# Designed miniproteins, single chains, continued (4): the designs that were tried, part 69

Each design is a single chain, and the fold is of that chain. pLDDT is the mean over its residues in the fold that is shown.

## One batch from the design tools (miniprotein)

Design m14543
Fold by ESMFold2-Fast:
Formats: structure tokens, sequence, C-alpha cells
Structure m14543 (fold): chain A 60 residues (1-60)
């Protein structure tokens, strides 16, 4: 699944300190469509939001 692959690559790049803009440029250069990259980044942002919610629950 190309979306799953793009999501994993985006997550790894962001974890390594890359910006969203750098991740978009890199994935588009690798042959992913801009729409697929946008969907992958949306999924990574959602996963980060869910992780932040778990941390907030631990602090409460």
Amino acid sequence: DRLEEAERRAARMLAAGASEEEVRAALVKQGYSPELVRRALARVRRAVAEDSEAVAALAA
C-alpha cells in the first residue's frame, strides 16, 4: 500500500527532525503524488495528536 509506505517514510523523516515541507519535497521527488503525500502527512499528524492525548491522560 503506497499510502502506508508514504506514511511510514513521512513519520521517520519527521522523527529525524525534517520539516513537513522537506518531507513533502522528498516524497514527491521519490514518485509519490502530492495528494498521497498530503494524506500521509494528515495520518502522521493524527497519530501525533493521539499520542499527545495519551500523554495528557497520563498527566491527569
Scores: mean pLDDT 75

Design m14544
Fold by ESMFold2-Fast:
Structure m14544 (fold): chain A 70 residues (1-70)
Amino acid sequence: MELSNEQASAIAQEVHRELGLSPQATTKLATLLMKGESVSKIAEEVSKLDGKSKSKVKKAISRALKKLGL
């Protein structure tokens, strides 16, 4: 996904609020979004850092994208 720095930051903050991500996982999420990585790959990396379900992370990212009209 091609996202601006502003959009990537907004999505990362939304997912952080919903799932209670660590600062490390939140930063990784924003960085991978800015690099245009797939939602599935981002969810896998974030899940590994925080021990969260990959499915929950993927759904949270998808909800944040939809909420922002992306």
Scores: mean pLDDT 81

Design m14545
Fold by ESMFold2-Fast:
Structure m14545 (fold): chain A 91 residues (1-91)
Amino acid sequence: SMEQEVVRKLTLAQFLLIAAGGELYLARRMIENGKDPALIRRELEAARRLLEAAREMVEELGKYDPEEAEKLRRRLEELERELRELEEKAE
Protein backbone atom coordinates (compact mmCIF):
# COMPACT_ATOMS: atom_id res chain seq x y z
CA SER A 1 0.00 0.00 0.00
CA MET A 2 0.95 3.66 -0.30
CA GLU A 3 1.04 3.95 3.51
CA GLN A 4 3.39 0.94 3.82
CA GLU A 5 5.72 2.40 1.15
CA VAL A 6 5.83 5.77 2.97
CA VAL A 7 6.61 4.04 6.32
CA ARG A 8 9.42 2.01 4.69
CA LYS A 9 10.99 5.16 3.16
CA LEU A 10 10.61 7.09 6.44
CA THR A 11 12.29 4.24 8.36
CA LEU A 12 15.14 4.02 5.84
CA ALA A 13 15.70 7.81 5.94
CA GLN A 14 15.85 7.69 9.78
CA PHE A 15 18.35 4.78 9.70
CA LEU A 16 20.55 6.59 7.15
CA LEU A 17 20.60 9.77 9.28
CA ILE A 18 21.45 7.77 12.45
CA ALA A 19 24.25 5.95 10.58
CA ALA A 20 25.61 9.25 9.19
CA GLY A 21 25.58 10.75 12.70
CA GLY A 22 27.56 7.76 13.96
CA GLU A 23 30.20 8.11 11.22
CA LEU A 24 30.51 11.86 11.95
CA TYR A 25 30.85 11.14 15.69
CA LEU A 26 33.68 8.67 14.99
CA ALA A 27 35.39 11.11 12.60
CA ARG A 28 35.19 13.94 15.19
CA ARG A 29 36.75 11.71 17.86
CA MET A 30 39.49 10.60 15.43
CA ILE A 31 40.31 14.25 14.64
CA GLU A 32 40.39 15.17 18.37
CA ASN A 33 42.80 12.26 19.03
CA GLY A 34 45.12 12.98 16.06
CA LYS A 35 44.33 9.72 14.25
CA ASP A 36 45.41 8.73 10.72
CA PRO A 37 44.08 11.32 8.20
CA ALA A 38 43.31 8.52 5.69
CA LEU A 39 40.99 6.80 8.21
CA ILE A 40 39.30 10.11 9.06
CA ARG A 41 38.73 10.80 5.34
CA ARG A 42 37.20 7.32 4.90
CA GLU A 43 34.70 7.95 7.74
CA LEU A 44 33.79 11.36 6.28
CA GLU A 45 33.31 9.78 2.81
CA ALA A 46 31.00 7.16 4.39
CA ALA A 47 29.00 9.93 6.13
CA ARG A 48 28.74 11.88 2.84
CA ARG A 49 27.31 8.86 0.98
CA LEU A 50 24.79 8.16 3.77
CA LEU A 51 23.65 11.81 3.81
CA GLU A 52 23.28 11.83 -0.01
CA ALA A 53 21.08 8.70 0.20
CA ALA A 54 19.08 10.27 3.07
CA ARG A 55 18.54 13.47 1.03
CA GLU A 56 17.02 11.46 -1.84
CA MET A 57 14.67 9.66 0.60
CA VAL A 58 13.64 12.94 2.29
CA GLU A 59 12.90 14.60 -1.07
CA GLU A 60 10.74 11.60 -2.11
CA LEU A 61 8.92 11.63 1.28
CA GLY A 62 8.10 15.32 0.77
CA LYS A 63 5.64 14.28 -1.95
CA TYR A 64 3.60 12.22 0.55
CA ASP A 65 4.28 13.61 4.05
CA PRO A 66 5.64 17.18 3.89
CA GLU A 67 5.59 17.64 7.70
CA GLU A 68 7.69 14.54 8.48
CA ALA A 69 9.97 15.30 5.49
CA GLU A 70 10.61 18.80 6.91
CA LYS A 71 11.64 17.36 10.31
CA LEU A 72 14.07 14.95 8.60
CA ARG A 73 15.34 17.76 6.30
CA ARG A 74 16.28 19.86 9.37
CA ARG A 75 18.24 16.92 10.84
CA LEU A 76 19.84 16.25 7.44
CA GLU A 77 20.94 19.91 7.15
CA GLU A 78 22.44 19.81 10.69
CA LEU A 79 24.50 16.71 9.79
CA GLU A 80 25.55 18.22 6.42
CA ARG A 81 26.86 21.30 8.29
CA GLU A 82 28.79 19.04 10.72
CA LEU A 83 30.25 17.10 7.75
CA ARG A 84 31.50 20.37 6.16
CA GLU A 85 33.04 21.48 9.49
CA LEU A 86 34.85 18.15 9.94
CA GLU A 87 36.04 18.05 6.30
CA GLU A 88 37.60 21.51 6.85
CA LYS A 89 39.31 20.35 10.09
CA ALA A 90 40.61 17.16 8.41
CA GLU A 91 42.20 19.26 5.63
Scores: mean pLDDT 88

Design m14546
Fold by ESMFold2-Fast:
Structure m14546 (fold): chain A 78 residues (1-78)
Amino acid sequence: MTEKERKEAIEELIKEAEKLGLEKAVELLKEMESTEDEEKLLELLREALEEVAKKVIAENPDEEVRADAQAFLDKLKA
């Protein structure tokens, strides 16, 4: 993955996290965008976001937020 491809992938993840209202995930994604260990951190990011999405689906009282988290999780697994 090139630096441009990495930044584009992170930017897409940021957009999805913003749609879900996951402020912490957005902050982490922006911080990790600046790292040089790009492929390892992208893999760890996907895993972290998957865990956050699963937790939101299981625990969030808002049905709409849970549905958005499920859609986000589906994109992360694709």
Scores: mean pLDDT 69

Design m14548
Fold by ESMFold2-Fast:
Structure m14548 (fold): chain A 57 residues (1-57)
Amino acid sequence: APPTAAEIEALTARLAALAAQVEAETDPERKAALTAELLALADELIAVQAARAAAEA
């Protein structure tokens, strides 16, 4: 089934929360781990948005 708008909104909210955590984090190892999670979630959001766009085309 194609991803729902609610799933995209939830992923977008999680991405914003992770970005805020990266900005607030001062420990370089923890910042690197949070940045890796942020990049992985950004890739997931792109894939989900692409899948939804393809389903609507």
Scores: mean pLDDT 82

Design m14549
Fold by ESMFold2-Fast:
Structure m14549 (fold): chain A 59 residues (1-59)
Amino acid sequence: SAAGAASVGGSAYLEALEAGLDEEQARAVGDIAREATLASGDSATGGRAGAEKLRELGA
């Protein structure tokens, strides 16, 4: 669902900010998590995609 994907993306975004990423990088983490949730229909898949993007950006 769009609401579920937005929630996953928002959580990933906030976690990226707490990890020390800037706003642009944090938005990228949130966006990838949201997109992965929408594509898979699975919030766990979206959360993992966000975590992988966060790791890639070096937080």
Scores: mean pLDDT 82

Design m14550
Fold by ESMFold2-Fast:
Structure m14550 (fold): chain A 78 residues (1-78)
Amino acid sequence: SLKDEAIEALRKAIEAIKNGDYETAVEYLRKAGKIMEELGLEEAKRLVETSIFALENAKDYDTAIAAVEEAIRLVEEA
């Protein structure tokens, strides 16, 4: 399902962040964000955008991971 695909992308993003592969993490987050937009999951999409900003602009990796973990929770509950 699209939800399962989004969750897989989000989990791969967390793995990439933990491995220091921020470029790959952003690619997975953008993929997940597009799926969330298609599913109308506005809050989860906002968390993905927050994570991308944290990675690319703030360099706040803990915030990036926390936002992705919350996005996974929201997608699973939807």
Scores: mean pLDDT 89

Design m14551
Fold by ESMFold2-Fast:
Structure m14551 (fold): chain A 60 residues (1-60)
Amino acid sequence: REERRERVIREASREMEILKLAAEAVVAEKESKEKAEELREELERKREELERWVAEERAR
């Protein structure tokens, strides 16, 4: 039970982090194109990390 709760919480935390980065990238686009590009690259990397993490958890 605890293991499943921890997994759900970690997954939700990663998803919230991705959403926060996406919102920051949209806001930064109006201020600085270069900074927005950096945030978009980090966002893509975070999404890939989440996909790998979810796949590994499903394999267990």
Scores: mean pLDDT 76

Design m14552
Fold by ESMFold2-Fast:
Structure m14552 (fold): chain A 67 residues (1-67)
Amino acid sequence: MGGPETQALLDYIAERGAVSAAELAREFGLSQSTVSRALRRAEELGVLERTADGRYRIADAEKAAQL
């Protein structure tokens, strides 16, 4: 409640390529810890992968569309 939908976060990542939790927190008005937990959950589901820079990008676009 009161936060962006998970799909909106995934769409933002898809449009920008690789994004940090801090960038998403700033854009969506969320705490970095809240965003980091959501991103780690999506990574565990195989939707996102972590880059060498500690950023996240879409790993499975079909699975991302179903969240």
Scores: mean pLDDT 74

Design m14553
Fold by ESMFold2-Fast:
Structure m14553 (fold): chain A 53 residues (1-53)
Amino acid sequence: ATPEEVKRVAEKLGVVLSDEEARNIARAVNGNPDLSVERAVTLYANSHPDRVR
């Protein structure tokens, strides 16, 4: 996954991410074969509710 893909998925899910947050999520997805971009963004949003719009 790329940071750009993570940001696009986040926008679709109503989550606002910085470029740094998107890069960190992309690294997590690339390091975890069972973790999808959608799941990673959702888990991040649940831990950071201030990021949900």
Scores: mean pLDDT 79

Design m14554
Fold by ESMFold2-Fast:
Structure m14554 (fold): chain A 60 residues (1-60)
Amino acid sequence: MLSKEELLKQFEETLESYKDLSKEEQKEFVDLLIEIAKDKKIPEEIIEEMKKKAEEFLKK
């Protein structure tokens, strides 16, 4: 399994790839990524940090 730092880095890189999408599309893809992370049984602490990064990204 990837380290917490590596997982969060990959998540941030994925969010960056969505920067040219509309806010509505960004929200949809972010929600889907969080759902996939939950399905993969990623630890709750990592999911919470992913949610925080997603919220920051969506505020921009």
Scores: mean pLDDT 78

Design m14555
Fold by ESMFold2-Fast:
Structure m14555 (fold): chain A 75 residues (1-75)
Amino acid sequence: MNLANLIAKETFDTLDEAYKQAKTEEVKEKLKKMKKKAEEIVRQLGLTDDPEEVKKLVEELKKIVKEAKELLAEE
């Protein structure tokens, strides 16, 4: 639980910071979609006790963080 909460916080903090730094509306819209996807993944993390599903959801959050940083680098 504690690790998943930390990763969720890092993901949302990264997306919010990326949104503030984004220069184009196209990148901002992509970041909004990523935030909605992250919210759904965090909701699923709160509902599952399966260690394999937790690992999969955590990796999806990490992927979103990486993709958000790459979107900013492409501007």
Scores: mean pLDDT 80

Design m14556
Fold by ESMFold2-Fast:
Structure m14556 (fold): chain A 66 residues (1-66)
Amino acid sequence: ATEDLKKAIDLLEAGKPEEAVKYAQRAIEKDPNNAGAYAVLGLAYSKLGKKEEAQKWFDKAEEIAK
């Protein structure tokens, strides 16, 4: 059920943040309450240098994790 999230994490570890964004977005589409998927999306955007976008997704992850 979290296969896309696991793939996104593996891609981040492999230094492929653009591909990680794609899989993290798919994980969110399947389960919009998955706080981990938003956190991974934020981390991927951070590695791409998109700090404002990254912060938006980190904030969303924190909100859902409550």
Scores: mean pLDDT 82

Design m14557
Fold by ESMFold2-Fast:
Structure m14557 (fold): chain A 70 residues (1-70)
Amino acid sequence: AMDPAFADALTRAGEVLLAQGNYAEAEELYKKALELDPNHAKAWRGLGDVLEKQGNLEKAKEYYEKAEEL
């Protein structure tokens, strides 16, 4: 079983890529983090940020709401 700390590491890497404007790679890392820990609120929020930057505001809102529920 994968360590929950790995989900946190992937989320931090995604934040760096998002800050650099690498939205596609950031999205992949956030999704990977959520595969390991579906309750990782920061990863849900990061995925929302990626979608907002890509112009998908409706889906971004859904992921932000998911992060707030956790």
Scores: mean pLDDT 81

Design m14558
Fold by ESMFold2-Fast:
Structure m14558 (fold): chain A 70 residues (1-70)
Amino acid sequence: MKELSDEEARRIVDELLEKAKEAYEKGDFQTAARYLTAAYIVAASIKDEALRQEVVDRIKKLWEEMEKKK
């Protein structure tokens, strides 16, 4: 299987989080949730523990914001 570098995985997660936030701001909560799920899957592939934790914390923060407004 093609393996992502940690930096590429982080970049992909950042892009997915931006798309999730855009969907959420537009009221498309289903699409936002799908992007958050994809971001979690990509974050799980990060080998560096500190980087993975940072990325996961970003995902959790956005998820919490979405939940507070539902």
Scores: mean pLDDT 78

Design m14559
Fold by ESMFold2-Fast:
Structure m14559 (fold): chain A 96 residues (1-96)
Amino acid sequence: MAEEFRRRVEEAVERLRELGERHPEVRDELEAIADLLRGAEEAALAGDHQKAVTLLTAAAILAAGVGVVDPEVGREAARIVMEVGRALEEFIEAQE
């Protein structure tokens, strides 16, 4: 269901926002990851699965960059991105 996918992305974005409030040094990067996840949601809902995967990959790369500054925060950001990736796969499979 599209609503379940949207809910999981919204939860991921909120978790990234809370993480950025606790770690101001990487807040801008975490906000950029959240924007990429929202873009991946919009692309997937529009049927542009290639763009959704591209934006999710960019989010994963930024999460790795956060890990260079703070490995613990980077690991949490990477887990959030991975969770959205799984939700995207489930959403795409449900459209077939």
Scores: mean pLDDT 86

Design m14560
Fold by ESMFold2-Fast:
Structure m14560 (fold): chain A 70 residues (1-70)
Amino acid sequence: AVEQLSGLALAALGRSREQQEALAAEARAALASDLSDLPDPEAIREALERALAALEAALAGDLERARAIA
């Protein structure tokens, strides 16, 4: 899951904003589905949501830098 999310974030960097949002939504849906099958999904879900939020913040930062250079 975490490696898959990292791959999706890197792919999103090369795509339009609309495609980036679609990939983020897909990643969230996959995470929710996977976590639903675990015996203690809440704690794991919170940890993964924090990791996803950090990844999204990094992606947003890269977009801001690209925009400032342009």
Scores: mean pLDDT 62

Design m14562
Fold by ESMFold2-Fast:
Order: sequence, then structure tokens, then C-alpha cells
Structure m14562 (fold): chain A 66 residues (1-66)
Amino acid sequence: SLALELAERWAARGAVRQAADALAEAAKTMSGEEKARLLERAGEFYRRAGDDERAAELFQEAQKVR
């Protein structure tokens, strides 16, 4: 998706927090497996940005929407 492509480019440039925020926002408009995938990727980026609490929250949310 466009959101995933933009997030990957931000992360590649070191804007990991911005990438995570973009994916978390995009996930709000999705459902099921696609939402879970975006939430999991956002969680990975939050972890890389040092936000372990937010990462854990998104990983748990991803499991709940499957």
C-alpha cells in the first residue's frame, strides 16, 4: 500500500517515529489481516524508535483484530 511504501522510505531516512505514526494512522481505516499487518509493522518501527510501550500496545491490538 502507499502508506507502507511511504513509511518504509521515512524509516530508511531515519525518520522511524514518523514511519510508525503513518502506519498506525493508516491501520485505522483497515480491518482484519491488513490492519494487523500495518499495526505489526508500526510496532516494529516504534520499538526501533525506542517506544517499547507503544510497540507492545500495537502488537496486542494486531492480535485482537485477527
Scores: mean pLDDT 83

Design m14563
Fold by ESMFold2-Fast:
Structure m14563 (fold): chain A 76 residues (1-76)
Amino acid sequence: DEVAPLVEALSDPDEQVRLAAAGRLGLLGDPRAVEPLARLMRESPDPMVRFYAGLALHSLSHVPATAEAARAALAA
């Protein structure tokens, strides 16, 4: 299971680890990634982290299992 370690990595103190985890979660297309990515996009104080979380959600908007949830998160 790659999703659980990557979701945990979204809380890592290292910004580069968080960014890499967000990108990998977007590529995996797992619906469990949608809410953690949406939370980063809404709540992260770093505009670069918010931008990359948004890019990952945009990737998930093209995956059937996550498309509606990811589009809703991007619209909020």
Scores: mean pLDDT 76

Design m14564
Fold by ESMFold2-Fast:
Structure m14564 (fold): chain A 62 residues (1-62)
Amino acid sequence: MALTDEQQRLVVKAANEYLKDLKTVPSAEELVEMLRYAAQKAREAGFDDTAANLEKAAEEIA
């Protein structure tokens, strides 16, 4: 299911803020943490479906 424009902006913003402190290409562990962080931010904004999809993606990589 496609994300709404608002949900996409929220996820991108959260991911960019998380990646701000990363100086190298993320490891698999760092990518999983980034996805879980984005999922938490999505839940805080009320986008539970987006959060669930991000958590599932993190589990598939982990």
Scores: mean pLDDT 70

Design m14565
Fold by ESMFold2-Fast:
Structure m14565 (fold): chain A 57 residues (1-57)
Amino acid sequence: SREEKIEEVIEYGVALTKLPGVSLQDAAEVTREKGRKLGLSQEEIDEAVRRALELAK
């Protein structure tokens, strides 16, 4: 479902922020690319990235 795809993108983004040498900016950009590949809208991608970065605090 669309909701499952959004959740996958959020989880992916959080995982990227935990990798050594990956900046928050780099994690955000790679997460946006995953969202685009999954066919999410720009608004859904923006919200998923925002949520992933919030959870990474």
Scores: mean pLDDT 84

Design m14566
Fold by ESMFold2-Fast:
Structure m14566 (fold): chain A 68 residues (1-68)
Amino acid sequence: IEEILEKIKKKLEELGKEKVTVEEVIEILREVGLSDEVIKQVEEELKKIGEEVTVELALKIIEKVLKS
């Protein structure tokens, strides 16, 4: 999971934004090859926060879902 998180972090950082949309995060998770079930869990957690999240917060949520 550490390698997958590093790949996600790199792709999020490549966007060059301090804040990302839920859709942008979900696209990156699909590119990285996460399962639809995991992607759905991340989407639901991100939507509780709002339409946009900081890259740092998005990564924390993704890590929490992957380690749960």
Scores: mean pLDDT 79

Design m14567
Fold by ESMFold2-Fast:
Structure m14567 (fold): chain A 70 residues (1-70)
Amino acid sequence: ALEELIREAEEALKAGDTSRAVELAEQLRKLGHLEEAARIYRGVSRQLAAQGMDTAAQAFAELAAELAAA
């Protein structure tokens, strides 16, 4: 269910599992839930920035902005 997919993505972010969060955000995007996918990508971006992975963080921030604008 959509609610379960969102919950799992939020749990992955809370756990710092950026890889799992990206996988779940991609599933949300494929299902047409662009705003939800953008929110998860934004969370990934923030966590990567906190880890000093600035290039990857910027890429996910830009992806999130693009999906939120669609």
Scores: mean pLDDT 85

Design m14568
Fold by ESMFold2-Fast:
Structure m14568 (fold): chain A 55 residues (1-55)
Amino acid sequence: SAALAEGLIEAETGADGRLVLELVRAGASPREVAEATGISEREAAGAIRAVKLLE
């Protein structure tokens, strides 16, 4: 669910989980998510995988 994905992203990375979800759903790459949110590309890639797994 979106709420679980948001919570996991915020717990793992400290990033705004809602913003990360919106970017992932818009088809953003790990680099684009990292640049928008300030997290690393590795953390962004993990967040994208988590969102896809939970949806």
Scores: mean pLDDT 76

Design m14569
Fold by ESMFold2-Fast:
Structure m14569 (fold): chain A 64 residues (1-64)
Amino acid sequence: MEEVLERAQELSEEAKKLSDEEAREKVYGLIEQAVAAAMAGDLETAERLLEEAERVIKEAKEKE
């Protein structure tokens, strides 16, 4: 759980740097869902959602 929260914080900081507002909103939503899943004990779903958030960030940066 702690690692999920740390990773969520790091991805949130990366999302702040995105100029694409839709991508930022999507990443924030995925992070919120991941934190909720982790708090419910579903670490597998939390990790999957954080991986999706990283993918969205990477794609948004490549389209700059």
Scores: mean pLDDT 80

Design m14570
Fold by ESMFold2-Fast:
Structure m14570 (fold): chain A 65 residues (1-65)
Amino acid sequence: LSPATQIAREAGDELNAAADAGDVAALKAAIRAGGAKAVAANADDPAKVAQIQAMEAGAVADLDG
């Protein structure tokens, strides 16, 4: 896997762990931290950056209800 894909996957694993704990604040923190790392890793790929940012925004919005 590319470093960018690996970072995105690790962010997803952190998100799933926080979801299992039922901690919405931890979920939001994991989404934002993972999104920032994934964006930095994919700075050369604007399409991938846009995809990551859209996923982050959608996940945060879903948690806000």
Scores: mean pLDDT 72

Design m14571
Fold by ESMFold2-Fast:
Structure m14571 (fold): chain A 61 residues (1-61)
Amino acid sequence: MTAREVLEEGIKRIDEAVKEGKLSEREGAIKQTSLAILAVAVELGGLTVEELEEIIRELVE
């Protein structure tokens, strides 16, 4: 899986959490922005795709 695919899945999960009332729109926006920055770090070689997937799991809990 590419960093882009992992980012798109993470954004979807955060959007679903906002729609379910688990996160505010502000919290969702902050978490989605953080995921985008982390996905860039994967593309630059500073983070693995597996580490990004783990961070997404923590962020959407």
Scores: mean pLDDT 77

Design m14572
Fold by ESMFold2-Fast:
Structure m14572 (fold): chain A 79 residues (1-79)
Amino acid sequence: SLLEKAEELEKRARELLEEARRLAGTDPERAVELALEAARLAREAAELYEKAGLVDKAKELLERTGEETAEVVREAAAA
């Protein structure tokens, strides 16, 4: 279903962001790559949530992931 696929993509995006945060200070280039991939997966999940009628959930996901991605990029730039 659209919802199940969206939830799986959201989970994968979260896992990539967790890895990116762990690497931001030691491997900043890889951290940025993982954070950008997480943002891509979150965007795909949000599109599927919107198609399923969960527009607010899609917006919350994009806002949260955007903030987390920006944080990783800032930390990597300071490394």
Scores: mean pLDDT 88

Design m14573
Fold by ESMFold2-Fast:
Structure m14573 (fold): chain A 66 residues (1-66)
Amino acid sequence: MAPFLVRAIEDYDGSIPGGLKLKKGDILEVLDEVVDPDGRVYYLVRSLATGEEGLVPKEKLEPVAP
């Protein structure tokens, strides 16, 4: 996947294996896309504030306009 920027639209607690905890308004780079067996889409993201990487549900993120 081509990397792009997203913003957290709400807090996320990181409650999945490999999950990343987020606060609303955090800016992240999307590195990859993961689909679970139930069809839920997660982005593998890197926090621009901390450099930490992890999985976040796509529905909790919005694209940042260039």
Scores: mean pLDDT 79

Design m14574
Fold by ESMFold2-Fast:
Structure m14574 (fold): chain A 90 residues (1-90)
Amino acid sequence: MKEEVAKKSIEEIEKTLEKGKKGLEEQARQNPAARELLEKAKEELEKMAKDYKEKVREASKQNPEEGKKVAEEGIKELGKFTVRALAEAA
């Protein structure tokens, strides 16, 4: 039960990360001058996702509901970061 909840939450974070990375890579193709900025943004996004996945695993061991809250926060933060990085590249 707890493991299944954590797995789904982690999969949502990973899906959010992949969508973010794809968006950043597409912008880098459209604006090569922003490539270094967007590559650094991808690295930060991957680091954020890794940290949130770890927090979800730990929280879910204690309380599956807390794991979901951490995942929701992580998804929002990854999304906000991606939007800011794309705006800086525009």
Scores: mean pLDDT 82

Design m14575
Fold by ESMFold2-Fast:
Structure m14575 (fold): chain A 62 residues (1-62)
Amino acid sequence: ELKVGDRARAKVILPRTGPEEATLLPGDEVEVLEKIDDKWVRVRNLRTGEEGIVPVSALEKL
């Protein structure tokens, strides 16, 4: 279960397709900024500084 302030690692490549989405490369560390629902979170990519919405299924909790 991901909560605000948690650290997670990207498991998959997520390309940015819209202004609200974040790009992720496998192994990127992110911080959870907002839990939107059980399927989606807003994160900050700690490598790029980009913020966006990503599926929880793309992340592994650290």
Scores: mean pLDDT 76

Design m14576
Fold by ESMFold2-Fast:
Structure m14576 (fold): chain A 71 residues (1-71)
Amino acid sequence: SEVEEEERQLEEFKKRREEIIEELKEYYQTVYKLDEEKAKERAEVIVDTALALQEIGVEITRELARRREEL
C-alpha cells in the first residue's frame, strides 16, 4: 500500500540519518564553504526538519486512507 511504502521510506531515512547529515555537511563545506561546525548544525536542522515533514506526510496518508474506507 501507499502507506506501507511511505513508512518504509521513513524508516530507511531514520536509519540513514547520521550518514545523510555527514553527506550534507560535506556539501555545505564544499559548495558554500561553511566551517565544519556551522555546516553540521545546518545539516542537522535540515535533516531533522525533513524527517518531521515525512512523519506528517505518513500521518496524512493514513488519515486519507481511513476516510476513504468510510465511504
Scores: mean pLDDT 82

Design m14577
Fold by ESMFold2-Fast:
Structure m14577 (fold): chain A 113 residues (1-113)
Amino acid sequence: SPLADKIIELLEKMKELFDKLRASTDPAEIERLVTEFLNLAGEIDRLLDEYEAQHPEQREKVRELRAAVGAATDALTRFMDHYARTGKLDQAAFDEMQAALDRALEIARELKS
């Protein structure tokens, strides 16, 4: 499916942004990477609405994928809150984001072609 392929492409871009976020110590770069990550998550959500409309039988798989992307963005919010309060990286939030992104990619690859 062209929609499934695009969702996978955007999730892979989110993973690249996550890897850059883990390596960054520049507050301005962190803010930019966070903004780009959230924009990609929003684009994926829009594509999932279109995919579900074309493949209503995949509704539960779409819900699982939305939950995984949501878990990644929730972990990013916790990371940002921790960073704003302490100036330190939250390794637990990074581990949660990594697990959520890996799960999202696994589910996306299972979507109907």
Scores: mean pLDDT 87

Design m14578
Fold by ESMFold2-Fast:
Structure m14578 (fold): chain A 107 residues (1-107)
Amino acid sequence: SAAVAAGIAAAGETVRRTVEEEARAAGETLPEEAAELVRRAGELLAEGATAWRLDGDRARAAELARRAAELFAEAARIAEEAGRPAAAALLRGWAEALRAEADALAA
């Protein structure tokens, strides 16, 4: 539905802004490409949360959390290559946390 799609998009923006604010607090900015991957990861997390909440689909939530972790890991690589080591470390932390969440959901 349009309302569900709008909610997922808003969640993606919220995650992107949160990570950008964390990077700024560390004295760095996210490369635009990394910020876009973070936004997409946030959308996947919102989609997974919706599947779990509405359909009881824990396996789907685990799959989407794992995919979100992969996007955060890619964003970290982009940040590292751009000379943003603090941002890269923050993004790696998000990737590790999301992998742990996916493993917990898959159990």
Scores: mean pLDDT 89

Design m14579
Fold by ESMFold2-Fast:
Structure m14579 (fold): chain A 90 residues (1-90)
Amino acid sequence: MTDEDNEELLKQLEAERKAAEPEIRRILKEAGKSEEELRELVERYKPEAEKTIKEKLKKSNITLKPETFEALVEAAALQKALAEIVEEKE
């Protein structure tokens, strides 16, 4: 992965995060969860997300910049946290 590929991916992740903000707030409100509870869940899922992403990158021989890697880990952890919140509510 080139520097240009890293920049494009990071920009895409940032755009997706901004686009998801209203939906995230809606999910939290409907589930009766706070932003602090979401943050706690994201932190709990970060180690699992990091392991999964590292394994995928190793198999693909892809090297990401630290900032891009962290953004991917946060995005993956956020998806897992939101899925848990949605499953609790059914």
Scores: mean pLDDT 79

Design m14580
Fold by ESMFold2-Fast:
Structure m14580 (fold): chain A 106 residues (1-106)
Amino acid sequence: SLAENLKKAVEELEKYIKENPDDAEAWRTLGHYYDLLGEYEKAVEAYEKAIKLNPEDARAHVLLGEAYLKLGEYEKAIEYFQKALDISPNNERAKKLLKEAEEKLK
C-alpha cells in the first residue's frame, strides 16, 4: 500500500539522516513523508531541522506552515508563510495558503 511504501521510505531516510545529519533536503523530505502519513507533529520537527540547516529554503517554510495549518496552529502557519514569501515573493502556494490561514482566524 501507499502507507506501507511511505513507512519504508521513512525508515530508509532515517538511516540515511543518522549518517548525514546536516543534509537539509533529507530532513525536508522526511517531514514531507510524515505529513503524507498524517504525523504532523513529527513533520513539524523534521521541517524545523531542515530550516535550521538551510534558513533560505522557501519550500521548507511553506511545508512547515502547511503542517501547522493541519495542527490548527494558524498564527504559526501565517508566520512561516510570511517567511517563505520574504525568501520567495512570487511563491503562489505560499500566497494562497497565507490567505487560507488568515481566513481561519476570522
Scores: mean pLDDT 91

